# Designed miniproteins, single chains, continued (4): the designs that were tried, part 113

Each design is a single chain, and the fold is of that chain. pLDDT is the mean over its residues in the fold that is shown.

## One batch from the design tools (miniprotein)

Design m15906
Fold by ESMFold2-Fast:
Structure m15906 (fold): chain A 76 residues (1-76)
Amino acid sequence: MKKTVKATVPIPKLTPEEEELMRQHLKKLQETLEAKPALSEEEVKAILETGKITEEEMKKLGLEVKEYFEIELTVE
C-alpha cells in the first residue's frame, strides 16, 4: 500500500522577489519528487530531517520564517 506524507520546508523572510524565487524552486522540487516512483520510508525521513536543520540554521542567522511550503511525498 502507498501512503502520502507531508513535509514542510521553511521559507525565510527576505525580499518579495527572493521569497517568490524560493517558492518556484520548491514547486520544481515537488514536481521532481512526484515524477519518481514511491519513495522509501528512509528517504522520506532523510528529507524531513534536512528540513529541520535548515530551519535551525535560519534561526542562527537571525532570519525569521515567513511561511512553510508543504511538499507531498509518496511512500511505499
Scores: mean pLDDT 69

Design m15907
Fold by ESMFold2-Fast:
Structure m15907 (fold): chain A 77 residues (1-77)
Amino acid sequence: MEEARRRLEELERRAQEATEAARSGSLDTVREQSRVLMDALGEARRLSSVDPELAERTAQLAEQGLQVASEQGQALR
């Protein structure tokens, strides 16, 4: 239980870092960080039974990050 919560906290941090990197990154950075965000989203959803509030917050953050990455990718075209 405690280990799974620490994993969700790590995923939340990774999603935040990936979002910031994607916000002003190159197309390669956007592509790389989008994978990180997709992985974080999937894992947070799988851990939703451990801490539903933290898992939902992490999933929402990853979804927002994917939107930021998509917008940056479009802006670079």
Scores: mean pLDDT 83

Design m15908
Fold by ESMFold2-Fast:
Structure m15908 (fold): chain A 64 residues (1-64)
Amino acid sequence: MLSMGEAREGLRRAQELIDQGKLKEAERELSELMRRVLDSGDPDLIAYVQAQAGELMARIRAQR
């Protein structure tokens, strides 16, 4: 089961990729994290990751 700690690590890794300009890799990492969090069935974890991943996806779109 995906933990909050694992979700935070995934978000941190995606943010590092964005900061490095690796936008396609960051988008892929966020998509995989979203799939895993939805598979977890934890509504609090889903809400947290959706909010954070949405913000990071907005950053990726702004850099297109």
Scores: mean pLDDT 82

Design m15909
Fold by ESMFold2-Fast:
Structure m15909 (fold): chain A 82 residues (1-82)
Amino acid sequence: AAPPEVPLDVAPGSQLTAEDLKAMADYLEQLARELGVPETVELARKAKEAADQGKIPEAVQYLDEATRLLGEAVDRRRAAAA
């Protein structure tokens, strides 16, 4: 059966391609290595694998978590520098 037509406006993540998510994951992995955040590196790798499998919602979840941990690491680094 032909797939149903679904409005792409339902979720922002539905407009992101697997290539876009892989690029974001690669960027976050690089930043995490620069900042020394191994947990974010692992999440970015999981996001890239999920995107490679076409699991867009799962990839977005991993990227969201990676971004949170990266933000927390930046905050800790600022506190340590102050």
Scores: mean pLDDT 73

Design m15910
Fold by ESMFold2-Fast:
Structure m15910 (fold): chain A 85 residues (1-85)
Amino acid sequence: SKEEELRKAIEKAEKGIEIAKEALEKNRDSLSDKQYAAAEKAIEEAERHVEEAKRALEEGDFEKAEQHLNLAGGYIAKALSLAKG
């Protein structure tokens, strides 16, 4: 079902955020202050969008949940790119 697909996408996004956090911590000493701050903000935005997706899913707004998950995915990708230097 669409609900199950979205629940799995949320779990995947949460795992992506954890990977990004781990990469950022491991590479902390190799990053400029500006890159580190940008990666932190990208992670914060990803977390915010995942929470909005969860809220939308609970309300039955599958389109809004999908939109927020797409945004979360973009921020996760940005955080991972920044965390690698």
Scores: mean pLDDT 90

Design m15911
Fold by ESMFold2-Fast:
Structure m15911 (fold): chain A 80 residues (1-80)
Amino acid sequence: SKREKVIELIKEIAEIFRENGLDYLATLAEGLRRLVEEHPDLPFDVVVWLLEGLYQVAETIAPEDVVEKIREILEKVKEL
């Protein structure tokens, strides 16, 4: 399902942040994952909007290579 796929993609985002020492952003991503898991009726457009918000935060504080990896995952979410 789209929900199962987006949960896995959010997990990938959190792992990328943790692997790069960005524990604060990893915690935020895990919070978004929990929101999606606990609210099955949450509209998919809202999930995308929340992830775009996370991406915008990452752009301000994360290294460019990390930001690019997150952008690629966000595009995968948008294609679901």
Scores: mean pLDDT 86

Design m15912
Fold by ESMFold2-Fast:
Structure m15912 (fold): chain A 94 residues (1-94)
Amino acid sequence: MEEERKKRREEVEEGLKEMEENPEEVRKILEKMLAEGEKLKEAGKMTKKQLMLLYWYKFVLTEDEEDLKKAMELSDEEEKEDLEIYKEVLEEKK
């Protein structure tokens, strides 16, 4: 694996570990971010990147494959690679 990809995997693994240590707190933060994001979406003030992050946060909370698909469709190549790394780490943990 390339050094850059390995570093990104380590960052994702650390993030998931923090979520496991404080699942209720992380859930509350994500739910608040989603509520604010939906308001911005209705106002037409969201950028493509912000809309991608909204669907990504929905996927993290719901594990709905459709939300992941929408996030990936809105992602550039670097963002898609990050999302695939996150998916790989989740599959390896299960």
Scores: mean pLDDT 72

Design m15913
Fold by ESMFold2-Fast:
Structure m15913 (fold): chain A 79 residues (1-79)
Amino acid sequence: EARERLRRAIAEAEAALAEYEALRADPDADAAAVAAAALRAIGATLEAALILRRHPDLELTPEERARLERLGARLGIPL
């Protein structure tokens, strides 16, 4: 279950981050929509970090590790 929750959190964070970056690049974007996408990306990334903290023996694939590293770097969140 932890691995499936982790995969969902990573996917959600990536989707929200992509939405945030697209909205931030759009001068006509609603500020509330930009903020909502940012909060969703942060929340999902923190959920992934919490899952890893609670399951330190959880073996990540290289792809999962790279995705988490990208999310942490882009959002300034320690993973």
Scores: mean pLDDT 81

Design m15914
Fold by ESMFold2-Fast:
Structure m15914 (fold): chain A 75 residues (1-75)
Amino acid sequence: MLEELEKLASTMSGDLGEEVAKILGLDVPLPLDVAEAWVNRVLENPEEFTEEVLRKVMAAYMKHYGLSAEELLKA
């Protein structure tokens, strides 16, 4: 699981707004503040989302802040 998050983060080439837009199936990037607000909501309410969405959101957050999977889980 942790290795899968690191691998997903390493494949992400866009900023947080671009990666969140891809997760939501949008054709245009989101503003960074909007993307961060949505990501924080997903991480605070993980039971409302599928494992696939959670994994992608966690990977995008790690990539944006330069965090390891272990550092993300400590928060």
Scores: mean pLDDT 76

Design m15915
Fold by ESMFold2-Fast:
Structure m15915 (fold): chain A 87 residues (1-87)
Amino acid sequence: AEQRARELALADERNRAGELLPLETPRGQLARGIAEVLREIGLAQDYLLKAREYRKQGKLDKAQEYEKLADEYVERARQLAKEMVAA
């Protein structure tokens, strides 16, 4: 495990030599953070669409469960966005 981490550190050193763009750069960190926020928003949207379909079918209990899941993912996206601004 530690040996593999050391090999990854050596690969990271080559990235700093200009072979690949380092993820530690502010631009790399921002791009990753934006991608994570968008992913959580996408999941929330998918759950809202499922909740809507269950409501159309009269399955209100399932619709409420998926709406609650969507709310959780919206809150995760909000927290990630807040952490990006605070960093």
Scores: mean pLDDT 72

Design m15916
Fold by ESMFold2-Fast:
Structure m15916 (fold): chain A 103 residues (1-103)
Amino acid sequence: SEEARKFYEEYKSLVAEYQAVWRELQRLRRKLIELAKKDSDIAARLQQVNDLITQAQQLYQQGIDYLNRGDWEKAMEYFQRALQLLREAVRLAKEILKEYEEK
């Protein structure tokens, strides 16, 4: 159906974006993990990034559970919320790096 096609296209786009944001976030996290070994303040702020990632993964898993039940509307809602938290984690990670490494 037209509705199912639109949901599938939105789902594919969202998964691709989630994967892209995840890859950027993991690159930033590797830098922060090295800095956190020398700085307890960076370690504490890295924990905030890790908490956002954990929440995003939980929401993504709930999205998969809804998708498996055929609840596409709720699945998309949870995937969008998961993506938003990953984007917030990227923003926070960039902010930490800028504050401590960039002039």
Scores: mean pLDDT 87

Design m15917
Fold by ESMFold2-Fast:
Structure m15917 (fold): chain A 56 residues (1-56)
Amino acid sequence: MEELKKKLEEEIDEGMKLIQRGVDLVIEMHKAGFDLSKVTSKEAYDEALKKLEELK
């Protein structure tokens, strides 16, 4: 049972890291002036990612 708890804790930690990275990306996109509420298509999403990468 401890083994399952450890695996769950590790997955939760990884999930939190992914969430934090997602939050950072959203913040960067917002700073770049993207209106995330209008990102409804794959093309808009891909364009947003491209511009975010250009900021680096």
Scores: mean pLDDT 67

Design m15918
Fold by ESMFold2-Fast:
Structure m15918 (fold): chain A 55 residues (1-55)
Amino acid sequence: SPEEVKERRDRELREIGEETGRRLAGTDDPAERQEILREGMKRADEVHERYEKEL
């Protein structure tokens, strides 16, 4: 159902956010922090694109 698809999307986005936050907590290097944020954003965009096709 659309509700189940949305729940799975939200779970994946939450997992990406938690992973990004964990990685950010592990470093004070500005360049590393910028790369971590870019990777997290890219993963979130990929989730949105994938689920946009299923909704």
Scores: mean pLDDT 85

Design m15919
Fold by ESMFold2-Fast:
Structure m15919 (fold): chain A 65 residues (1-65)
Amino acid sequence: SRVASLAALEIHVVALEFQGLARREMVNGRTRIVLRGSPEGRREAEALRALAETVRDYYEGIVVE
């Protein structure tokens, strides 16, 4: 379900924040995910975008520093 997909995304983002690979910003009332400007951060951004395909409107954006 969409709710289960959002929960899975949130769990993944929290894990990335814990690892120091991601942070959150609030933009226009939506959460933007900012990944570290490293090869690992770029790969994680690609993975998050692929996973978020069915819930694209949940985040303002997924960007790399």
Scores: mean pLDDT 76

Design m15920
Fold by ESMFold2-Fast:
Structure m15920 (fold): chain A 69 residues (1-69)
Amino acid sequence: SAAEELLKTFDLDGDGRIRRGHLRQLLNMELDLPDSTPLSQALLRRALESRGIHLSTAEISALERRFVV
């Protein structure tokens, strides 16, 4: 599932949650963006699509609400 792939990719602590600061850092590093680039749903979508995961805006919002702290 998309949730399993998200956790597998970005859950650095293995606790079933993704820290916002860690997610921002990993996305900026992976997408070769400046460290100051703020976290956005567009960046999350782009990173997931690079892994073959295609989500709607509503699905991305739901994953952020559930897993990102």
Scores: mean pLDDT 73

Design m15921
Fold by ESMFold2-Fast:
Structure m15921 (fold): chain A 60 residues (1-60)
Amino acid sequence: SMAEELLKAGAPLRYVANLLLAEIEQITGRPSPLVVPENPTEEDVRKLLAELEKARKEKE
C-alpha cells in the first residue's frame, strides 16, 4: 500500500496514519471506528497496520 511505502520511507506518522485509515475504509467499504489523533505515535500506526491486515484477510 502507499501508506506502508511511506512508513518505510520515514514519512511523518500523521500522514501515514491518515492514509492507513483511508486504505482500511476503502477495503471494508465503511468508516473505521478507529480515530487518528493529531499527533499519532508508532503505537497508533501499529494498531492501524493490524486493522489493515485484518481487512485484507476478510477479503480473502
Scores: mean pLDDT 79

Design m15922
Fold by ESMFold2-Fast:
Structure m15922 (fold): chain A 57 residues (1-57)
Amino acid sequence: MKEEELEIEKGDYKTKFKAIESDGKVTLHIKEENKKYNIKSEKTYENATLDDVKEQI
């Protein structure tokens, strides 16, 4: 099992990406937080690709 994390700040949004690879499958967890409005959202993508990650950045 391989796990990688990346954090990106864009304006008032802080986005954390967590990619978990197991048995040739990648699960991508995305957590987004807006400090100004105290809004949090979480999304999970199964079989995610690098292009899916770049589209969210």
Scores: mean pLDDT 69

Design m15923
Fold by ESMFold2-Fast:
Order: structure tokens, then sequence, then C-alpha cells
Structure m15923 (fold): chain A 70 residues (1-70)
């Protein structure tokens, strides 16, 4: 389903972003995160699922910004 594909995309994005952060590649991490956010916002999925996935991406962005500020 589109919802399962969206959840898999967010999970893959979390893994990739955390790897980029570990390498100090913060600009690339934010680019990947923002690309995924745009895709999730454009997908024809239920509003509740979209809101949950966008909250996960926001938590991930907060994690990246905390790493930059450290």
Amino acid sequence: SAEAEAEALVEATEAEVRRLVAEGRFDEALLVLNDTRAEIEALPIAEEVRARLLRRLQALEDEVRAAIAA
C-alpha cells in the first residue's frame, strides 16, 4: 500500500540521515530529510498517517540540529 511504502521511506530516511550525521555531513542529511518530507506531503495517504510520518521527520530534524549545535 502507499501507506506501507511511505513508512518504509521514512524508516530508510532515518537510517540514511543518521549515517550522514555520524559522518559530519549535515547539509546532505538535511537535504535527504527535506526531499523525503516533500514526498510524504505529496503522497495520497490518510491524513493521520501523513501527520504521524511528518512528526517522525520533525523529530529527526531536531536530532540533526542538536548534532550541529553540539
Scores: mean pLDDT 90

Design m15924
Fold by ESMFold2-Fast:
Structure m15924 (fold): chain A 81 residues (1-81)
Amino acid sequence: SAEEVERLREEAERLAREGLESEDPETAKKMAEQVKELAERLVELGGRDPAVADLAMEAALEAQRWAEEVERHAKELEERK
């Protein structure tokens, strides 16, 4: 459903924000991994429900970009220590 796509997208955004606000590289890396898992779940949801396939794929791409941003933040934190 579109509501489930939005819920997963909002969860990914929340976790990405938490990762970006973290000063701990391990926490940021964990958040990035969770956001990546949510992106994969959005792809699966789009495959199961043709009515939301485009919305789910768009949300998955956004979540993937957020995961990459959080991963870069984690690497930067690791380099500063």
Scores: mean pLDDT 85

Design m15925
Fold by ESMFold2-Fast:
Structure m15925 (fold): chain A 77 residues (1-77)
Amino acid sequence: MEELKKIIEGRPVTAEVTLDVDGKRVTLGLPSDMSREEARKFFEILLRATGSDVLEAEFRGTGSPPELVGPAVFELL
């Protein structure tokens, strides 16, 4: 969890991702300029840190991050 905070800390947050982690809804602020590689590392760290399955991701903001979408990101794990 601390590693996830380090990825987004100090960057402007313009989008939110709501994740379903083992039946619990968690909302995280994310930078809208997150790359596909950063998104993959983000989800890899999240899954390892929580030991849980991430089933869904929902994006909110003026524009959704193009590379941080649920099924496409999970295919990289």
Scores: mean pLDDT 51

Design m15926
Fold by ESMFold2-Fast:
Structure m15926 (fold): chain A 88 residues (1-88)
Amino acid sequence: MKKYSVEEIVEVGVELYPELSREQMRGMFQLAIRTVSSLRPEFPVSLSLDDELSLEELKEITEILKEELPNSELSEMMEKIVEALEKK
C-alpha cells in the first residue's frame, strides 16, 4: 500500500488549485486533519502531520469532512485530491 507524505499531498493540491500557494494548501490540509480529529476524536487519525497517509486514510478523512461539513471548501478540496491520487 503506497503512503503519501504531506508534501506529496500538497503538490497534488497546488496542481488542482494553482491560485493557492504551497503554504496556503498545506494550511488547508492541516486544517482538514485538525477538523476531523476535533469532530471525531474516536477516529484514529495519524497524530502527526509529518506522518505518511495512505489513500484509504485520505478517503476516510474526506468522508468524515463531507458528513460533518457538507459543501465546505475543505471537503471539496479533499475529495478532489483523493480523486487525483487514485488516477496516479
Scores: mean pLDDT 74

Design m15927
Fold by ESMFold2-Fast:
Structure m15927 (fold): chain A 61 residues (1-61)
Amino acid sequence: SLSLQKAADAVQAGNVEEAIKYAREAAKEGHNLPFILRALADAARKQGKTEVAEKLEEAAK
């Protein structure tokens, strides 16, 4: 999904607000929002972006 790619790009850029925006757009396409946010948080942790990961995990609750 284009929205999922944009969400991943936003995580790589450190932009939590844009990541959540595009994750919500992907959810409207039939994806599970908490699942997307947790996957993005995992990607952020692997990139060493701990604060980004924590904010995405909080948004997934």
Scores: mean pLDDT 85

Design m15928
Fold by ESMFold2-Fast:
Structure m15928 (fold): chain A 79 residues (1-79)
Amino acid sequence: MSDETKEELVRGMIAIARELRKQIKDEKVKRKVDELIDKAEEALRAGDLETAYRYAMEAVRLAAEAVGPEAERAAVDAL
């Protein structure tokens, strides 16, 4: 994957995680998703695309698990 494609994918995943977090009812899970988003953005700014991708993927997965598959689909559609 090219670095540009990977950066775009990471940005998209961060956007999905942010939409999903709005639907999270558990404040502890919501806080953890926010932490993962912050780490992904920090890694992206540092040019560490591998670390950014890992944190962004973890944020999306955790948020999706918290809100359920129907809410995950709605968040993707909202982008």
Scores: mean pLDDT 79

Design m15929
Fold by ESMFold2-Fast:
Structure m15929 (fold): chain A 84 residues (1-84)
Amino acid sequence: VKEEIEKLFKEAVEAVREGNANKAAKLVLEAFDLAETVVEFSSSEVASIIGRVLLVIGHILDGNLEEAVKVVEELKRELLEKIE
């Protein structure tokens, strides 16, 4: 599951660099869904993840691709720490 999550985040970063907000958001949410198969998230943790996915979308739409990548990398770190 960890390798699949890392692959999804790698593809999400590529989607951000392509300026594809929908693809980036779907890939991050797919990684989150996969993580939920092995760990439980609180309502506050889910809200935080959703908020940051919306922030990624906002940065992509504003053309701030490097800021969107930073948010994606922070989400990756948080999810991988949770499943370890």
Scores: mean pLDDT 82

Design m15930
Fold by ESMFold2-Fast:
Structure m15930 (fold): chain A 114 residues (1-114)
Amino acid sequence: SLPTLPKSFKEVEEILRRIEELADKILASTNKDEALQYAEELVRLASQVLFYAQLVGNEEEIDAVLKAYTDVLKAYQKLKEAKTPEEFNQAKQDLADAARRFVEVARKALNLPE
């Protein structure tokens, strides 16, 4: 289904805070299924922020958010493909790092408070 577009900067700020919370939960996850549930929610929320940026942002702002979103998707794919404890731990860290960078890029592009 199409993600619901945020209606305001306040709603985007709440989504970005949830993405940060989900990154922490992914890092704290003890098993792959739990981590993937949080990661799926994170990817859906990041897509909502991207669609909002496409609606309100200029071309440069949209490109920045899209690049950060692509990095989140690449990290999510690695988490899905992880087969060993070492791969799983690295994939959790990569996704958390990508998600945190996405939040920083989105806040800057949309001129939101830190």
Scores: mean pLDDT 87

Design m15931
Fold by ESMFold2-Fast:
Structure m15931 (fold): chain A 79 residues (1-79)
Amino acid sequence: MSQEELIELAEGGVKQGEKDLEALKADPSASEEEIEAVETLKEGFKKALELAKAGDVEGALETLREAYEKAKELAEKAA
């Protein structure tokens, strides 16, 4: 994946995460773990975006991987 592609992916992830959080916060049946999982992904994309813009493609990809793993753990607790 190119630096430009990774920047676009991360920007999209931040925007989608903000929309998903707004929807979850409006849902009275949403669990704290579901909200934390989406927040974790959003923050991961945000950090990955900063790293990708700095030219740290490897660090950005590792940040995204860590965020997905953390969000998965939170989602498993919600089930």
Scores: mean pLDDT 81

Design m15932
Fold by ESMFold2-Fast:
Structure m15932 (fold): chain A 62 residues (1-62)
Amino acid sequence: KEEEKLELAKKALEDKSPVTIVYEPVIDPISEKELKEALEFGSGTVFSFEDYANALVIVNKE
C-alpha cells in the first residue's frame, strides 16, 4: 500500500496537475481504487491515502 501511495504521488507530481479535495458526509471511506482512478483523471498531487479516506478527490487540469 505504501508503494502504491508513492506511485500515485509520483504520477501526480510528474503531470503537475492541481488537485482539489472535496469532503462530504461519509457513509464509507473512499477506496484506494476509486482514489487512484480519480488521480489518474487529473494527475494531481497526493498527500496520503489516509488524508483522502473521507474525501472525494477532484482533479483540476490546465
Scores: mean pLDDT 47

Design m15933
Fold by ESMFold2-Fast:
Structure m15933 (fold): chain A 64 residues (1-64)
Amino acid sequence: GKEAAYAAALEAARDSPALASAVADSRKHGLSLEETLAYIRRAGEAIGDPAAAERAIAALRENA
C-alpha cells in the first residue's frame, strides 16, 4: 500500500538526505505520483546522483 511504498523509498534513499527529504516532503504535501517522481528526479540531479533517485523511484513504484 501507499505506506509501504513510501517506507521502501525512504529506505532506498537513506544514504542521501536530499533524496530522503524529497520522498518525505512529497508524502507530507500529498503530491500526486507524477509530481513525486518529478521531485525525486530533480533532487537526484541536484546532488549529481540520478541513479540513486531512480532506485528510490523503483522502490516507490514496486511497493505501490
Scores: mean pLDDT 82

Design m15934
Fold by ESMFold2-Fast:
Structure m15934 (fold): chain A 85 residues (1-85)
Amino acid sequence: ALEAIEEAAAKALAAAARRTGNLEAAAEAGAKYREEYARTSPREAAERGAEYLRERLIEAGVDEELAEEEARAVRDAVLAAIEAA
């Protein structure tokens, strides 16, 4: 169950990196997700990790609307994996 949630997060972050061209922001968001997961819950980690991805993408010069869409896609993918577990 945990492995499936982690795989969903990794796949969603990799997709965001490809679409935005920003591997560093995706890697940093993944690290934030793992940190929050260790301290809180999968759901809260998904929300905090996605928000962090949005902020890092905007700081890197990605369009705000695109950054929001990619962050939402990552959050939704992780939440769907949690619900399927």
Scores: mean pLDDT 79

Design m15935
Fold by ESMFold2-Fast:
Structure m15935 (fold): chain A 98 residues (1-98)
Amino acid sequence: MKEIEELAEEAKKNFEKVVEVLREEIKKIAESDPELAKELEKELKEAEEEFEKLLEELVKNKDLESLKALKEAGQNQVELIEYLKANPEEVKRLIAAA
């Protein structure tokens, strides 16, 4: 279905936006904790590889519902990250509560 390819492309774009924001934050962490930054970059790279495998399997299996869910999850993550970037006090509050 045409919809499967469109959903896969949108899910990938949403995931790539999340990855870009996370890489920007890792660069900031590297200024104070370069060892933690290296570990986080490794974890992020592994997450990218696993996402590509998942996306390929969902397209191959024509799993429309899972592709929709993956796109929506990515959109929600982008919106949350943009909110936290705009409200750095909330990030500090969450860290203090952990």
Scores: mean pLDDT 76

Design m15936
Fold by ESMFold2-Fast:
Structure m15936 (fold): chain A 80 residues (1-80)
Amino acid sequence: TRDYVLRVMRQSLDDTKNNLKKIADDTNDDNVKNLGKNYVDSMKKAFESHLAGDEETYEKNKNLALTYKNNINNKVNNIN
């Protein structure tokens, strides 16, 4: 069960990362590409750490992912 969930999650995150790269390339925004990559990488590390029982590393990577998510949201909401 854990191995199946990990495999599915890794595949889903890789697909998300590739889609974000394509969007950034199509819109010519390297900042969106880099933030999306960092967000996905942090989420992968958090998920893997949680499954391994490393809650300290999980919390650190979860907080990093939240920071990158906020930066992406701020760039998407370019109003005012």
Scores: mean pLDDT 71

Design m15937
Fold by ESMFold2-Fast:
Structure m15937 (fold): chain A 81 residues (1-81)
Amino acid sequence: SKAAELSRLLERINGEPVPSPEEIRAAVAANAAAAKERKVDMEAVKKQIEEELEKVKKLLKEKKEEELLRAAELLAELLLE
């Protein structure tokens, strides 16, 4: 799963254990539910996240930081699902 891959990448980047894939999925789901209850425009939020992520991906590719780029992609996919 994307959460499992993200957890392993963060562990390699930080050199320490990170939250389990199940905990990451639960936290993302809880944040999504809270945003819905706040009547946030989720489509506007998703679009803004996608635009910022594309900028970050370009910058990370230029710096050749492949692990950070992959972690950013996985995080965005989890947030946008």
Scores: mean pLDDT 66

Design m15938
Fold by ESMFold2-Fast:
Structure m15938 (fold): chain A 92 residues (1-92)
Amino acid sequence: VKEVEELLEELERAIEEEDLERAVELSRELTEKVTKLMLEGKISDELVDRAVELLREVARLAERQGRPELALEAEIREGLILIARGVRELIG
């Protein structure tokens, strides 16, 4: 959980600095850790919602910088988190 909180803070800074390369790298690591913790029931809905919102901001940043392939990657990662949430709800 602390690792996710640290990644969220770093990703937010990368987005503010418009450092798309760093934002993409952080979004990849964030997605992996969030999906794992969510399937294990070890992460709060608030942290998941924050991760989803920051991934949407990464997609918007990528679109603004003319990198539609990176925007699509961020959208796919958002989808993976939402799928993991759905699976978590089904298993209780």
Scores: mean pLDDT 83

Design m15939
Fold by ESMFold2-Fast:
Structure m15939 (fold): chain A 69 residues (1-69)
Amino acid sequence: DQQQQIQQGQQQAQQQMSQMLRDMRRTHGEADRLRGIDPDRGDELLREAHDRARRTHQEMQQQVQSLLS
């Protein structure tokens, strides 16, 4: 039923959020390693990671809204 689908969707969204946070932490670590050698590339990695995270967040919000509509 709809309530179970919403709960499953929330659990899946939480797992996707956790994965996104892990990916973000790895990207920040990589950028930190590049800080003294290639800061421009570090900045590019951070920008791309933030863009991906924003897109993923928007997609998750749309999925939740679809379940509630």
Scores: mean pLDDT 77

Design m15940
Fold by ESMFold2-Fast:
Structure m15940 (fold): chain A 92 residues (1-92)
Amino acid sequence: SSIGEGIKKLAETLSKIPGTSLREGLLLAAALWGTILGLMPSGILPEAREVAEGLAEFGEIGEEARELLAEMVERHTRSPEAEEAVRAIREE
């Protein structure tokens, strides 16, 4: 997906900043996207899945970023659709 590809490119770009690791880039990208998705009024489930899938390709550090993504979505919304998105990100 364009969103999943975008998050991968963002994380790779951020990891090139001196003093920034790939892990830190992924966590920052996940926090930003989770906040954006959490603030959306509806229609976030496909986008949340695609972001989570893009993060999962980074293995163990991607797993940590996926949990942060879920936490940020959960913090910013109370919609039933967002609750489903949080479960999908966590693979529950």
Scores: mean pLDDT 74

Design m15941
Fold by ESMFold2-Fast:
Structure m15941 (fold): chain A 83 residues (1-83)
Amino acid sequence: MEIHVRTSVQDQDAAADAVTEEALRNKELTVIFEGGSRQDQERLASKVVLRALEAGFEVEIKQFPDYVEVKIRWSPELLEKLE
């Protein structure tokens, strides 16, 4: 599943929480952070990455000219260790 998140989202923390919940439901999620500057994209992406790592997910980050891509994968081993 792929989700697009604009850097203009007013509540970035709520958006990051919603993305993390979606990753839990889908086991794998690709998130595209677009709009604003690269720094704005990276700042929003970092909020999602931190939440995903705290939840026991595996995260891959790729930078493209116009957006930042974050792939979030559910890790059974990491999730079990957090129980």
Scores: mean pLDDT 75

